# Designs tried in a protein design run: designed miniproteins, single chains, continued (4). Part 28

Each design is a single chain, and the fold is of that chain. pLDDT is the mean over its residues in the fold that is shown.

## One batch from the design tools (miniprotein)

Design m13018
Fold by ESMFold2-Fast:
Structure m13018 (fold): chain A 80 residues (1-80)
Amino acid sequence: MEEAQRAVEEGRELAKKAEEALKNGASKEELKELAKRLSEQINRLSDLLRQSTDPEASAELTEAMRELGRALKKLSEAIA
């Protein structure tokens, strides 16, 4: 549970950094690096979700993955 909560918080912080980078006109290279980190964090959340037996933790992980997926989509569109 604590590990899942930390991973969710880390992921949300990373998504916020991605939104700030987009707002501040970050370089395409910086946006690519953030997209890579978001993808890695989504994979981590997915692994934790597969191991989770707690319905509340599973719901939080699922919601965080959706939030990170939306941020990743925005980055991918900006990079394209």
Scores: mean pLDDT 82

Design m13019
Fold by ESMFold2-Fast:
Structure m13019 (fold): chain A 59 residues (1-59)
Amino acid sequence: MEKGIELLEQEILANNPNADRAALEKGREKLLANASPELKEVLENYEELLKKALELEKE
């Protein structure tokens, strides 16, 4: 499961060169806090998770 989140972080950094890694981790933690084990099934949708992680961090 960590592999999916790691890829999500890499995608965010690749598409957002100015993205702060700490901010990315915060967004990811908020995303996971709202999702249960079912998140494992959606980790294949990296694009959607990428956007959600960024949105949660911006909050």
Scores: mean pLDDT 61

Design m13020
Fold by ESMFold2-Fast:
Structure m13020 (fold): chain A 65 residues (1-65)
Amino acid sequence: SAAHQAVNRGKRAMDEGDYDTAIAHFEEAVALDPSNEGARLLLEAAKALKAGDREKAEEYLRRAA
């Protein structure tokens, strides 16, 4: 699905440390499927990493798993 592809692109951007690109892809995933709690949590994790808040990002990543 397009939402699944957006989540995967966001995860790749996260691995590369490109948080702006990750945020854009996770925003697309949430827009395509607003009921996807995992995508919303990954979006919040990416925003936290962009802000330098690694502890908060880790909390969101655990909840997304």
Scores: mean pLDDT 88

Design m13021
Fold by ESMFold2-Fast:
Structure m13021 (fold): chain A 84 residues (1-84)
Amino acid sequence: MTEEEKQRIADELAAEIKKILQDAGVTVKEVSARVEGDTLHVKVKVDSLDITPEAARRIAQAVSRAAEKLGAKEVIVEVMTDDQ
């Protein structure tokens, strides 16, 4: 898999997470995803950590699919509020 294909999958994951959160009524400041070696790193910046169980489940499934496509052995998800 090329670096361009990895970044495309990561960008698609970030866009999907943003849509899931927005559909759940969460104000999203930033979502980014990237691959470092065999680790998929996802960063989410929101106004509030009040994420519904349904949105959390959808995000987990999206991350799982992307990790499988990327062959990632480890997944790191960082969620931050606007105060950091």
Scores: mean pLDDT 80

Design m13022
Fold by ESMFold2-Fast:
Structure m13022 (fold): chain A 107 residues (1-107)
Amino acid sequence: SEIDEAIELLNRIKEKLREIKQLVESGRYDEALALAREMLAEVDEAIAKSKDPEIQRVLQSIRDNLRRLIALLEAGKPRSEVLEEIDQLLDQVDTAIAYLEELKKRR
């Protein structure tokens, strides 16, 4: 189902965000930025293919926060600011997964 595909995508995003966090902690901003851009492309593709307004809304929110993370990395913002943004995005992804799992139970 489209919900299952969105949950799978969000779980992959969560895994990649943890990798980005480790890269940022190591000062490897170029590699973190490359991975963040790959994630943004995957989210953009999922939004474009989605026919469900609720799923589109969830993914668009994730996309907007990924764009903020990318902007911080591109600007070379302090590690503390970038890590805070990553932690907020991880919490948002967890919330989005829980929301979609609940939505799936109601459908």
Scores: mean pLDDT 90

Design m13023
Fold by ESMFold2-Fast:
Structure m13023 (fold): chain A 67 residues (1-67)
Amino acid sequence: SFIEKQLRRIRELIEEGRALLPVDRERAEEVLREALRLIELLEQVAPPELFPELEELRREAEEVLAA
């Protein structure tokens, strides 16, 4: 589904951002901000059952950005 594809994309962006942090901070921040943007868009269409997963992904992306 569209939602499953976006969730996969978000996870990929978070992992890419994590890998980039020690070598390219600017690129890492760009990728992580894109992940956060996609999470915000998914919150508009996702069923309530996915909100805990979206909240966890947001927390993870924000933690990586703060590192």
Scores: mean pLDDT 86

Design m13024
Fold by ESMFold2-Fast:
Structure m13024 (fold): chain A 67 residues (1-67)
Amino acid sequence: SLPPLDPNLSPEERRRLLARDIVRTLMKALAESLGFDPEEAERLLETDPAAFSRKVDEAVREWFRKR
């Protein structure tokens, strides 16, 4: 389930936070499908999105090498 939203946030802010959480959930699912630890993927998205992008590129290249 998505984390609870602060009820004091404006409707616009609540929608933005919900959208962010949905995207984060999808990115974790993608990382898991590519063989990443989803918790590591979430941490990288929060702290170093460039490193996350590099890991995705790395996994995609490894997947193509298998062919």
Scores: mean pLDDT 70

Design m13025
Fold by ESMFold2-Fast:
Structure m13025 (fold): chain A 70 residues (1-70)
Amino acid sequence: SLLEKTKKEVEEIEEELKEGKISLDEARQRFLELEKKAMAEGKAANDAALIEEVMDYLIEKRFEILESHL
């Protein structure tokens, strides 16, 4: 599912950030790209509930991991 794929990508971002493989700015950019991709894929599927679920997850995770430590 899109949500499962998104969770996997978020886990990869978290791990790369934790290991120092990417910067906070790079991690933030990757989150923004995931949000853009989720919107596009959900819109193509014409599934507003899916868009809402995936976007809520991504926004919450971005704030939890990156934005809360600005």
Scores: mean pLDDT 76

Design m13026
Fold by ESMFold2-Fast:
Structure m13026 (fold): chain A 68 residues (1-68)
Amino acid sequence: IEEEIKKAREEYKKLMDEAVATVDQIHAAGAAGASQEELDALRQKLNDTAKKISEVMKKIEELEAKAK
């Protein structure tokens, strides 16, 4: 359980870092005059990452509840 919680928290941090990087990419692409299609693709990537973050958070809660 403890090892599983640590792995889930590491995954959460990686996804959070990816989300921040994607937001930065959206800002940079917008400043560079990227097409609407490119911006939409980046926003979809951000949404996909947000869904994964939500799933990992639920997994952490379940593991923590099982440990306590």
Scores: mean pLDDT 80

Design m13027
Fold by ESMFold2-Fast:
Structure m13027 (fold): chain A 66 residues (1-66)
Amino acid sequence: SMAELQAIVDRLTAELIEAAKAGDNERMRALVAELRERLTALGVDPEPILEAMEREAVRAYILSQE
C-alpha cells in the first residue's frame, strides 16, 4: 500500500541520514539493501527512490560538516 511505502521510505531515509552523519558506511550499505528489497517486494522500482534518498543524506552530511 502507499502507506506502507511511505512508512518504509521515511524510516529508512531517517536512518540513512544518521548513518551518513556518523560515517557508518556498513550501516548505510545495509539500509540501502533493505530499502531495495522491501520496495521490490511491494512492486516498486527502488532506483529513483534510492537516488532521492542518497541526495538527501549527502546534503545532510555536508550540512553537518559546516
Scores: mean pLDDT 79

Design m13028
Fold by ESMFold2-Fast:
Structure m13028 (fold): chain A 85 residues (1-85)
Amino acid sequence: HLEEGKKLAKEGKLEEALEAYKKAIEEDPNNAEAWNNLGEVLDKLGKKEEAREAYEKALEIDPFHVEAGVALGLELLKEGLEKRL
């Protein structure tokens, strides 16, 4: 559930928050907020590629979801910097 995931993420229970957001997406695959929040938790867990895919899904559902767009931009920038190092 989306609200359960938000609570778990706030408590620092990132892996449990990840599972809650996955359940929210299973219940409503068109929930851009759930995909965006999944991406944030994946990024905090260091799963950068999976985080990027989640942000891309949020933007696919809602192309004007500014938080997902900003987050995706930051992930792509981090990837670019790593390729230069």
Scores: mean pLDDT 74

Design m13029
Fold by ESMFold2-Fast:
Structure m13029 (fold): chain A 57 residues (1-57)
Amino acid sequence: SKETSLLSASDILEVGASANEMLAERALEKGDEELARKLREAAEESRRASEELRERV
């Protein structure tokens, strides 16, 4: 159903956000502040998209 599809997409976006946050921490450990910033920005956008999808259910 549409609701099931939106919830599944929301879950995928949350997993992606968590992965990007983990990669951002690794980038900071290596001194790549620019990559870390971009990864955190991507994670925030994914979480925002996930929340918006959940609000539509």
Scores: mean pLDDT 81

Design m13030
Fold by ESMFold2-Fast:
Structure m13030 (fold): chain A 56 residues (1-56)
Amino acid sequence: SKEMEESITTLRNHGFSDEQIEEILKKLEYDIEKLKELVDYMVKNNLSPEELLSLL
């Protein structure tokens, strides 16, 4: 979906690797709503990939 592609693009732009993005997607069971909430939280708090992954 467009929303999923946009969320993935945002994660890449914030320094996430494709492997890390796939790990997040699997952990969230490909739930678009949860992914959007996670991305919004990341942007709002200016989190690095390492910081975000440590919270999951």
Scores: mean pLDDT 81

Design m13031
Fold by ESMFold2-Fast:
Structure m13031 (fold): chain A 58 residues (1-58)
Amino acid sequence: SEREELLREMMELGVEEVKAAVELVIAKKEKNEEKVKEYEERLEELERKIKELEEKLK
């Protein structure tokens, strides 16, 4: 069903969010400015997508 597909997509995005957050911590520790920016942008994108799916699920 469409609802089940949306829930699966949200779970997948949640996993990617955790991975990106861990990578951001590593990049900050390594002082890799380029990677910090990349993962901060990735997290913003993931937050936006999760919010859109939450609105669809109501």
Scores: mean pLDDT 84

Design m13032
Fold by ESMFold2-Fast:
Structure m13032 (fold): chain A 63 residues (1-63)
Amino acid sequence: TLEELFKKYDFDGDGVLSAGETALLLRSLGFTGDIGALLARFDTDGDGVLDFAEFKALMAEVT
């Protein structure tokens, strides 16, 4: 599930994913598109991390 993927790549256990953790997750799924552009679209706060709601929106776009 998306919750399991989120927790697997939340290496810090802080409830958010960094841009690097999200990029690693997407690449592990075989995604080779422009990850930086996706992150810029869904990181609405501009803080360099994705909460679960932003992560769900990004995953819905790429899967």
Scores: mean pLDDT 75

Design m13033
Fold by ESMFold2-Fast:
Structure m13033 (fold): chain A 55 residues (1-55)
Amino acid sequence: SVMEEAEKIFKSVSEAVKKGEIPLDLALQLLRKELEELGLPQSVIDKYLEKLRKV
């Protein structure tokens, strides 16, 4: 499902930030782009971006 794909993307990006592989600002841009490409509504995208900022 689209939500399962969103969770996989979020987990992958979140892990990359935690490991120091990418900076948070680039991770936020990448996550936004990927979730927009999946067709998620802006309110859902904003919640994922907020979760990533707390990592």
Scores: mean pLDDT 86

Design m13034
Fold by ESMFold2-Fast:
Structure m13034 (fold): chain A 83 residues (1-83)
Amino acid sequence: EQEEAEEARRWATELLQKMADGNEDESKKLRDELVKRAEELTPEQQRAMAEAAIEGAQKYPKFRKYLSAVAAHALKVAREKEK
């Protein structure tokens, strides 16, 4: 429930901090990791990750391309998992 969504947001926030501190290659690897992780999560957790990624894209324009892709994928998988 709420705890699972909070955990997913924490993972996304940690990833965003690593992307901000890293270079482009690291950002690509972290994006791929988050995309893979999102596929294994519940729809609620996937939405929490997407929200964190959207927020990060607004704060870190340099990484917007990668973060937007993560958010789009997480929302897509969440919709596919729902009725």
Scores: mean pLDDT 70

Design m13035
Fold by ESMFold2-Fast:
Structure m13035 (fold): chain A 60 residues (1-60)
Amino acid sequence: TAEAERLRREIAELVRRLQEKYGLPVDGKITRELAEVIVKSGTEEAKRLIELAQRLSQAP
């Protein structure tokens, strides 16, 4: 619950940072365009986003 909320916040922050970095609209949503950039770039931010998403799916 509390951890899931924290993880969602961290994910949203990373999404916004990636959107800013790649010149996409900064709305905190994972769009198809953002997903393609993440897959292509292989950056630390992309890796962290995947890690946080996995942790969120396992949070109570």
Scores: mean pLDDT 75

Design m13036
Fold by ESMFold2-Fast:
Structure m13036 (fold): chain A 60 residues (1-60)
Amino acid sequence: MELEQQARDLATELALKASEFDRETIRRVAQVVREAAGKTPEEQIEMLRQALAELDAEKA
């Protein structure tokens, strides 16, 4: 499984999606990405997927 690439793709998707929201949302996403950078690829994917799901809920 390409976990490192998957985590990188998720981080990119989060950043792009967050850019369509307000400043506070962008700040939150940047914080999550920064915190995930110090974790294992599996943990990064979990954190990034959770943040993406929260953004998806926020648009609804």
Scores: mean pLDDT 75

Design m13037
Fold by ESMFold2-Fast:
Structure m13037 (fold): chain A 69 residues (1-69)
Amino acid sequence: MGLKGGAEMAERAAKNLEEEAKKLKELADKKKAEGNEKEAKRYEESAKGAEALAKKMRELAEELREKLE
């Protein structure tokens, strides 16, 4: 595992954040089904945050691929 593999690390971070966002959306849906609107909102907000970070990581990976190759 390379600590300095910028593009690969950014892609891995994006994938991890995308998976986390999916899990958070599933939890939000479950909480909505249970009638727990406050917890559902928390998971939705966390999912949005993870998605935003994933997008930034993918953009960073593209830039680093151009720079490192």
Scores: mean pLDDT 79

Design m13039
Fold by ESMFold2-Fast:
Structure m13039 (fold): chain A 63 residues (1-63)
Amino acid sequence: GAAELAALRAELEAMAANAVAAGLPRDQATKALDEGLAVAERESAEAGKRAFERRAVQLLSRL
């Protein structure tokens, strides 16, 4: 529901902020966040968070 989506967005925003603090460019963190939300809408909140984590790790490893 809407409350679950809002909670997921808050979690992904916190994860994105942590990725930026770790050195990820803000625009790339925003793209990863948008991708995670899109995956969550199609599959599940857990799948969305995992998609964000995978992408953030991949992007950070290229620095």
Scores: mean pLDDT 81

Design m13040
Fold by ESMFold2-Fast:
Structure m13040 (fold): chain A 72 residues (1-72)
Amino acid sequence: APAAPVQLTPLEAKVLQLIAHRGSATPEEIAKALGVSRATVTRILNRLEEQGLVEREGDRYRLTDEGIAKLS
């Protein structure tokens, strides 16, 4: 295969599910909803963006088509 399957940690999966449910979210909104630090959320979002699962729109993040496919 041209790329290995991306395995999500439970926390990364929760971040993706929350963004999917809301349509888009800021790191602060995700941190409050999941009870984790904003720094932890920002680190997760950076990794998910590097994997092509989320994209940044201003101060908000949304799922890419690939991110939606991971939750389907």
Scores: mean pLDDT 78

Design m13041
Fold by ESMFold2-Fast:
Order: C-alpha cells, then structure tokens, then sequence
Structure m13041 (fold): chain A 95 residues (1-95)
C-alpha cells in the first residue's frame, strides 16, 4: 500500500478511533508486563525501572495518539513500535 492510501485512511474517524483503541491497549498491556517483570527485582531497582520506563512509554503513547489526531497513521505506528521496544528492553534488563 502507498503512503497516499495510508494518509487517506487516517482521515476516516472510524479508522482514527480504532487506531487510538489499539494504541491504548498496547500501552496498557506493555505497562502490565513491565510492572510484572519488576516484581523479580529488589525494591529499589524495581522502583527505578518502573519510574523510568513509565515516563518513556507514556510519552510515546501520547505522541502516537497525537499522530492519529493529525491523520498520520505512519507516525502512530512508529511511536507504538518504539513503545513496545522500550517496554521489551526494560523487561530484558529485569532478567
């Protein structure tokens, strides 16, 4: 599919609503995974991992949602992917 087709789809309110729902679900699932992984760490290390990771994935979620509002589904996918990568990296550090 072309970038023009994705840009046209991004103007559809139904597509925007679905994209936002998927972003919020991805955010909530990754937040739960980070918190679960942190349970295996000493309390001080767990607190630091949670605080740092939650700040980053929240910023990425907010950017992804803003991209959907702008009709930019490509940027929304990029920010959502970075959110998943940040959560995955934090989980790998907890092992």
Amino acid sequence: KTLEEMNEAGKDPEVQAKAKEDIEKTYEENLKRVREAAKSLPPEEAQRLIEETEQWIKKLRDKALAAVDAGNLVDAEIYTTFLEMEAGFAISLAK
Scores: mean pLDDT 81

Design m13042
Fold by ESMFold2-Fast:
Structure m13042 (fold): chain A 88 residues (1-88)
Amino acid sequence: SMVEEAKKQIEELIKETEAQIEKESDKNKIREILDKLIDEVYKIVKEVGDSFLEMLFTTEVTELARKYIGFDGLSWAQVRIAKLRAEG
């Protein structure tokens, strides 16, 4: 199904992005990497129009931001995603 194919694509993007982040020590560069991930994943979610993928995207990306940047990163990612959702 298109939902399962999109889920695999998102999971691959997250895995590749986390591998890139693990090699980076600059939190501002980590934010830039995560911002690009959010944009790329949101495009896939919007094309499929599936609430499960939107939930998966929100959970996985906010946890990456918390893990590598801390609570400031979590808050930033939550605001960024909410803004994208509000923009449609």
Scores: mean pLDDT 83

Design m13043
Fold by ESMFold2-Fast:
Structure m13043 (fold): chain A 112 residues (1-112)
Amino acid sequence: TKEELLKAIENPQSVGDGNAAFQLGNIYKNEGNYEEALKYYEKALEIHKELGDKLGEAMSLKGIGDVYKALGNYEEALKYYQQALEIYKEIGAKKEAEIVEKLIKETEEALK
């Protein structure tokens, strides 16, 4: 699975390739490998932006925010969550927007 996902992102040309990069980000994050998780979420963000996939862009931004929050970099986490929230609101993804709003409030409380 990991090796197949890595092949998919060698020459990314589709939303599926962006989704493969996002899945690698999730795998590394779940393993606690935050450096690799950031690398692949950033790769997913690049692919989805290039293809105009707003949903994938927002998901990737939230993933980056989740990693920064896990690292205790709350100010950086807030920047990425706010970017993801803006896109979710633009595309009418109400449930996803509500999830990110809760993450923003939780992260703001952690800064106190």
Scores: mean pLDDT 86

Design m13044
Fold by ESMFold2-Fast:
Structure m13044 (fold): chain A 83 residues (1-83)
Amino acid sequence: SEIEERLRKLEEAMEELLKGLRTGDPEHFEKAAEIAEEIGLKDTAELARKAAELVDTHPREAVNAATAAALELIGEILDLEFE
């Protein structure tokens, strides 16, 4: 199912964002951005990349960007599960 595939990728992107937030490792935010791009979520991908770029130098801005990306992913998941 196309819906099941998209939901799986949204969940994978969310898992990577959460790992980035827990570890501070930019590679997890970069993986989240790659997955978001694959499913056409360009703005979410840009937010995840911003988190990767800033996590070591501006951690508060990185957390804000990652949180915004997570909220966008939650919105997409809710659209698939309840619509």
Scores: mean pLDDT 87

Design m13045
Fold by ESMFold2-Fast:
Structure m13045 (fold): chain A 82 residues (1-82)
Amino acid sequence: QEAAREAALRAAERAREAARAAGNEEAAAGAEEAVAAVRAAATAEEAAAALEALLRRARAEGNSARATAAASALGALRGHLE
């Protein structure tokens, strides 16, 4: 559980750092939202639900940068639950 959340946090933080290095503030903002969602969650289940909500919102808005950040963190979370 905590290891899965930590993996999601690292993925989101890595995405934020890469976006900032590239000067892409929109992608950095999306990654920051993913980081905040994972940090606010008490469980891996809550983190997954929060990341799914961010992903759905980003897709509805057509914001591919934010959708990618949320999807990356969610993928890391789910992959680590094996």
Scores: mean pLDDT 76

Design m13047
Fold by ESMFold2-Fast:
Formats: C-alpha cells, sequence, structure tokens
Structure m13047 (fold): chain A 79 residues (1-79)
C-alpha cells in the first residue's frame, strides 16, 4: 500500500512537470496511470483494511483522474 502511494506521488510530480512544459500527451498518459493506481489502491483498502468509505473516495478520485486525462488528450489533439 505505501509503495502504491509513493508511485502515485511520483506520477503526480511527473504529470506536473509535463504540464509545465506544455506536454499534454505525456501529462494525459501519466494521469491515466495514476487513475489505474487509485483503482488498485481502492481494491487493496477494501480487501485488506475493510475500509469501504476510503475505497469509495479512492474510486471517485480515479474517475476524476480519468476525466482529467481525457481533457488533456483533447488538448494534445487540438493543434
Amino acid sequence: MEELLRELEELERRAEEALAKGDYKEAAELTKRAAELLERLAELVERELGDRELAELLRKAAEDAKKLAEELEKKAEAK
């Protein structure tokens, strides 16, 4: 679990760097990976800790990240 949180932090940092450079394609890809990690973290939290409330919040965060990635992809395509 701690390892997934560290990976999520690293993806967030890299996504911010990509956005600062105007690399929307890279930012979208990194944000998609973050969404996948959030979904995995939600499954682990529910399964191993029994914390359905936290798992629900993490799934919502994953959906928000997916929507953000979609918007970033649109910006990358709108040349």
Scores: mean pLDDT 81

Design m13048
Fold by ESMFold2-Fast:
Structure m13048 (fold): chain A 76 residues (1-76)
Amino acid sequence: HLEEGRELYSQGKYEEAVEKFEEALKENPEDAEAWFWLGVALAHLGKHEEAKEAFEKALELNPEFEKARVWLETLK
């Protein structure tokens, strides 16, 4: 489901990408990469607060996740 979400994201289908990332997180809620991509898709939909929460969860699971930190710093 994570790979399907990333493909949808690359096509600009952000709402469908969010659904796939949420499916991935239902199966593995500790997947830092799935939280990161959920945040990216939410940010593109203008849901900045929800995106920020997703990036914060990604960093809680993987503090060395540089991409999540960079995205979190750009929101605000």
Scores: mean pLDDT 84

Design m13049
Fold by ESMFold2-Fast:
Structure m13049 (fold): chain A 65 residues (1-65)
Amino acid sequence: LSEELKLEVEASVYMIAGAVARLNGDYEEAIKYYEKAKEIAEKNPKLKSLAESAEEAIKETKEKL
């Protein structure tokens, strides 16, 4: 796998984990997963849309706290 695909897969896994935590009402845990996804996605400018999706998920989840 290219480095881009590896980072995309890793960030996507954290996005899924964040979504699952959010569905369970574990908002603080969801934010941690989304923050990790954003951190990973920010390592490659080609993943900017994924990083923006993670940031939006963080903002939406913080509104629940």
Scores: mean pLDDT 84

Design m13050
Fold by ESMFold2-Fast:
Structure m13050 (fold): chain A 85 residues (1-85)
Amino acid sequence: MAALARGQAVVDDLKTHYEAEGYKVESAEATADGTAKVKVTNADGKSIEIEITVGDDSVTIKIKSDEPMAPGNKKGEAEASVTRA
C-alpha cells in the first residue's frame, strides 16, 4: 500500500481506540510519508499527542502527554520503536 494509506489506517485505529476510551479527538492527520499524527484530550482537559511512523518493517511511536500514558508511567514524553516481522 502507499505510505499515506498506511498512515491513514493508523490514524483511524487510534481515533477509534481513543474515542472508545472517552477521549475527544482534537486533530488527526496522515502524511504522505506514512506518519500518523493524532491529538486527543480527556475529560480533565489533559492532552496527548501521538506521532506514529509506519515503515515496511518498523513502527516508531512518539508520545507527548500531560498525564501518565499507562499504569506506572509518569507524565511527559515517551518514545518507543517496534519492529514488525
Scores: mean pLDDT 67

Design m13051
Fold by ESMFold2-Fast:
Structure m13051 (fold): chain A 94 residues (1-94)
Amino acid sequence: SPIDEILEIFDKAYEELKKVATPEVQAVIDEARERILQAVAEGKSPGEIIAEFRRALSEVYRAAKKYLTPEEIEKVEKIIRKAFLELQDIEDSY
């Protein structure tokens, strides 16, 4: 389902982000995960879940710019851009 594909993209991004996250950035990632899982549990549409995921990625990027080194920020940007492109592919397909 589109929701299962969105969750797979999130889980992959989550694991990659964990490798570079400080505790402060990890807290933002964990809050984002809980919001996405809650939206799924509430029966939100794939489009609504994608919108929440995109918002979560923006919040993670802001936290990364505040707490991480330039080299770590570049890694986060790469992870986020890949997730954003994969979400766009799902949105374009349903």
Scores: mean pLDDT 85

Design m13052
Fold by ESMFold2-Fast:
Structure m13052 (fold): chain A 76 residues (1-76)
Amino acid sequence: NLELEKKVSEKIRPLMLEATKKVVEAKTKEEAQKVIDEFVAQLDELGKTMSEEEQKILNRHKDSAKKNLEYIASLL
């Protein structure tokens, strides 16, 4: 469902953009990891308000975003 995908993506986008900025601005891997952990926790809380189908989309995006942020942090 493209509408459901768009709805979930629109809710994740601002959180992901903020997390990406903070990870890039981090001076240590520990600071970057804290940002990633906070981002994941925010998505987990968001998921509690979602339908089962929305949670499946959220979890897929969460896994991808986490891997991307961890990759950026690995470059520090």
Scores: mean pLDDT 85

Design m13053
Fold by ESMFold2-Fast:
Structure m13053 (fold): chain A 65 residues (1-65)
Amino acid sequence: MKEEKTYIERRRVPADADVQAVADELKKNLFEKAKKEGWKVIDFSVHVVPAGDEVLVTAVATFEK
């Protein structure tokens, strides 16, 4: 059976921030982490939740080896 790992990165940003740019940065970070450690990214999702005057951006990646 292949080994799988799930990595989660979160950012809190102001409500007026560029959420797309934040999501793209988190995606880049997770894909670069996978590449450095020899993992294949098999799933990626981004969740955006308003939190008062801030937005919580959560990126989830599943890696396979």
Scores: mean pLDDT 80

Design m13054
Fold by ESMFold2-Fast:
Structure m13054 (fold): chain A 62 residues (1-62)
Amino acid sequence: MKEDLAKLGRYYKAQGQRYAAQGDLKNAILAYKMAAQAYKKAGDTKSAKEAEEQAKQLEAKL
């Protein structure tokens, strides 16, 4: 279960990076927020915090 959630977090992080590279900030923010939730449920607090910080940085550019 935790391994699957960490994998899901990595998936959404990759999606966030792709959307950000394309200039799609709205979808990038959503993807990073989903990554943060998945990492938090997996118990990976550090990766969850990093994903939340990425989402906040992108929101500041809107």
Scores: mean pLDDT 83

Design m13055
Fold by ESMFold2-Fast:
Structure m13055 (fold): chain A 63 residues (1-63)
Amino acid sequence: MVEEYKKKIEEDPNNYQAYFNLGVELEKQGKLEEAIEYYRKALRLNPDYGKAGKNLGEVLEKK
């Protein structure tokens, strides 16, 4: 749930997995622009996190 991932980010702002999971949850809700922002934040923290890169590419094609 969105609230759980937001709490994880508050506890550890460098938790790139929490940013990624927030993006996935927002994408499931159809909030594509918000999902893109969180995937970008995950990649900024860990550029080698392939899951975030793959999901970002996919959601950009849905626009």
Scores: mean pLDDT 80

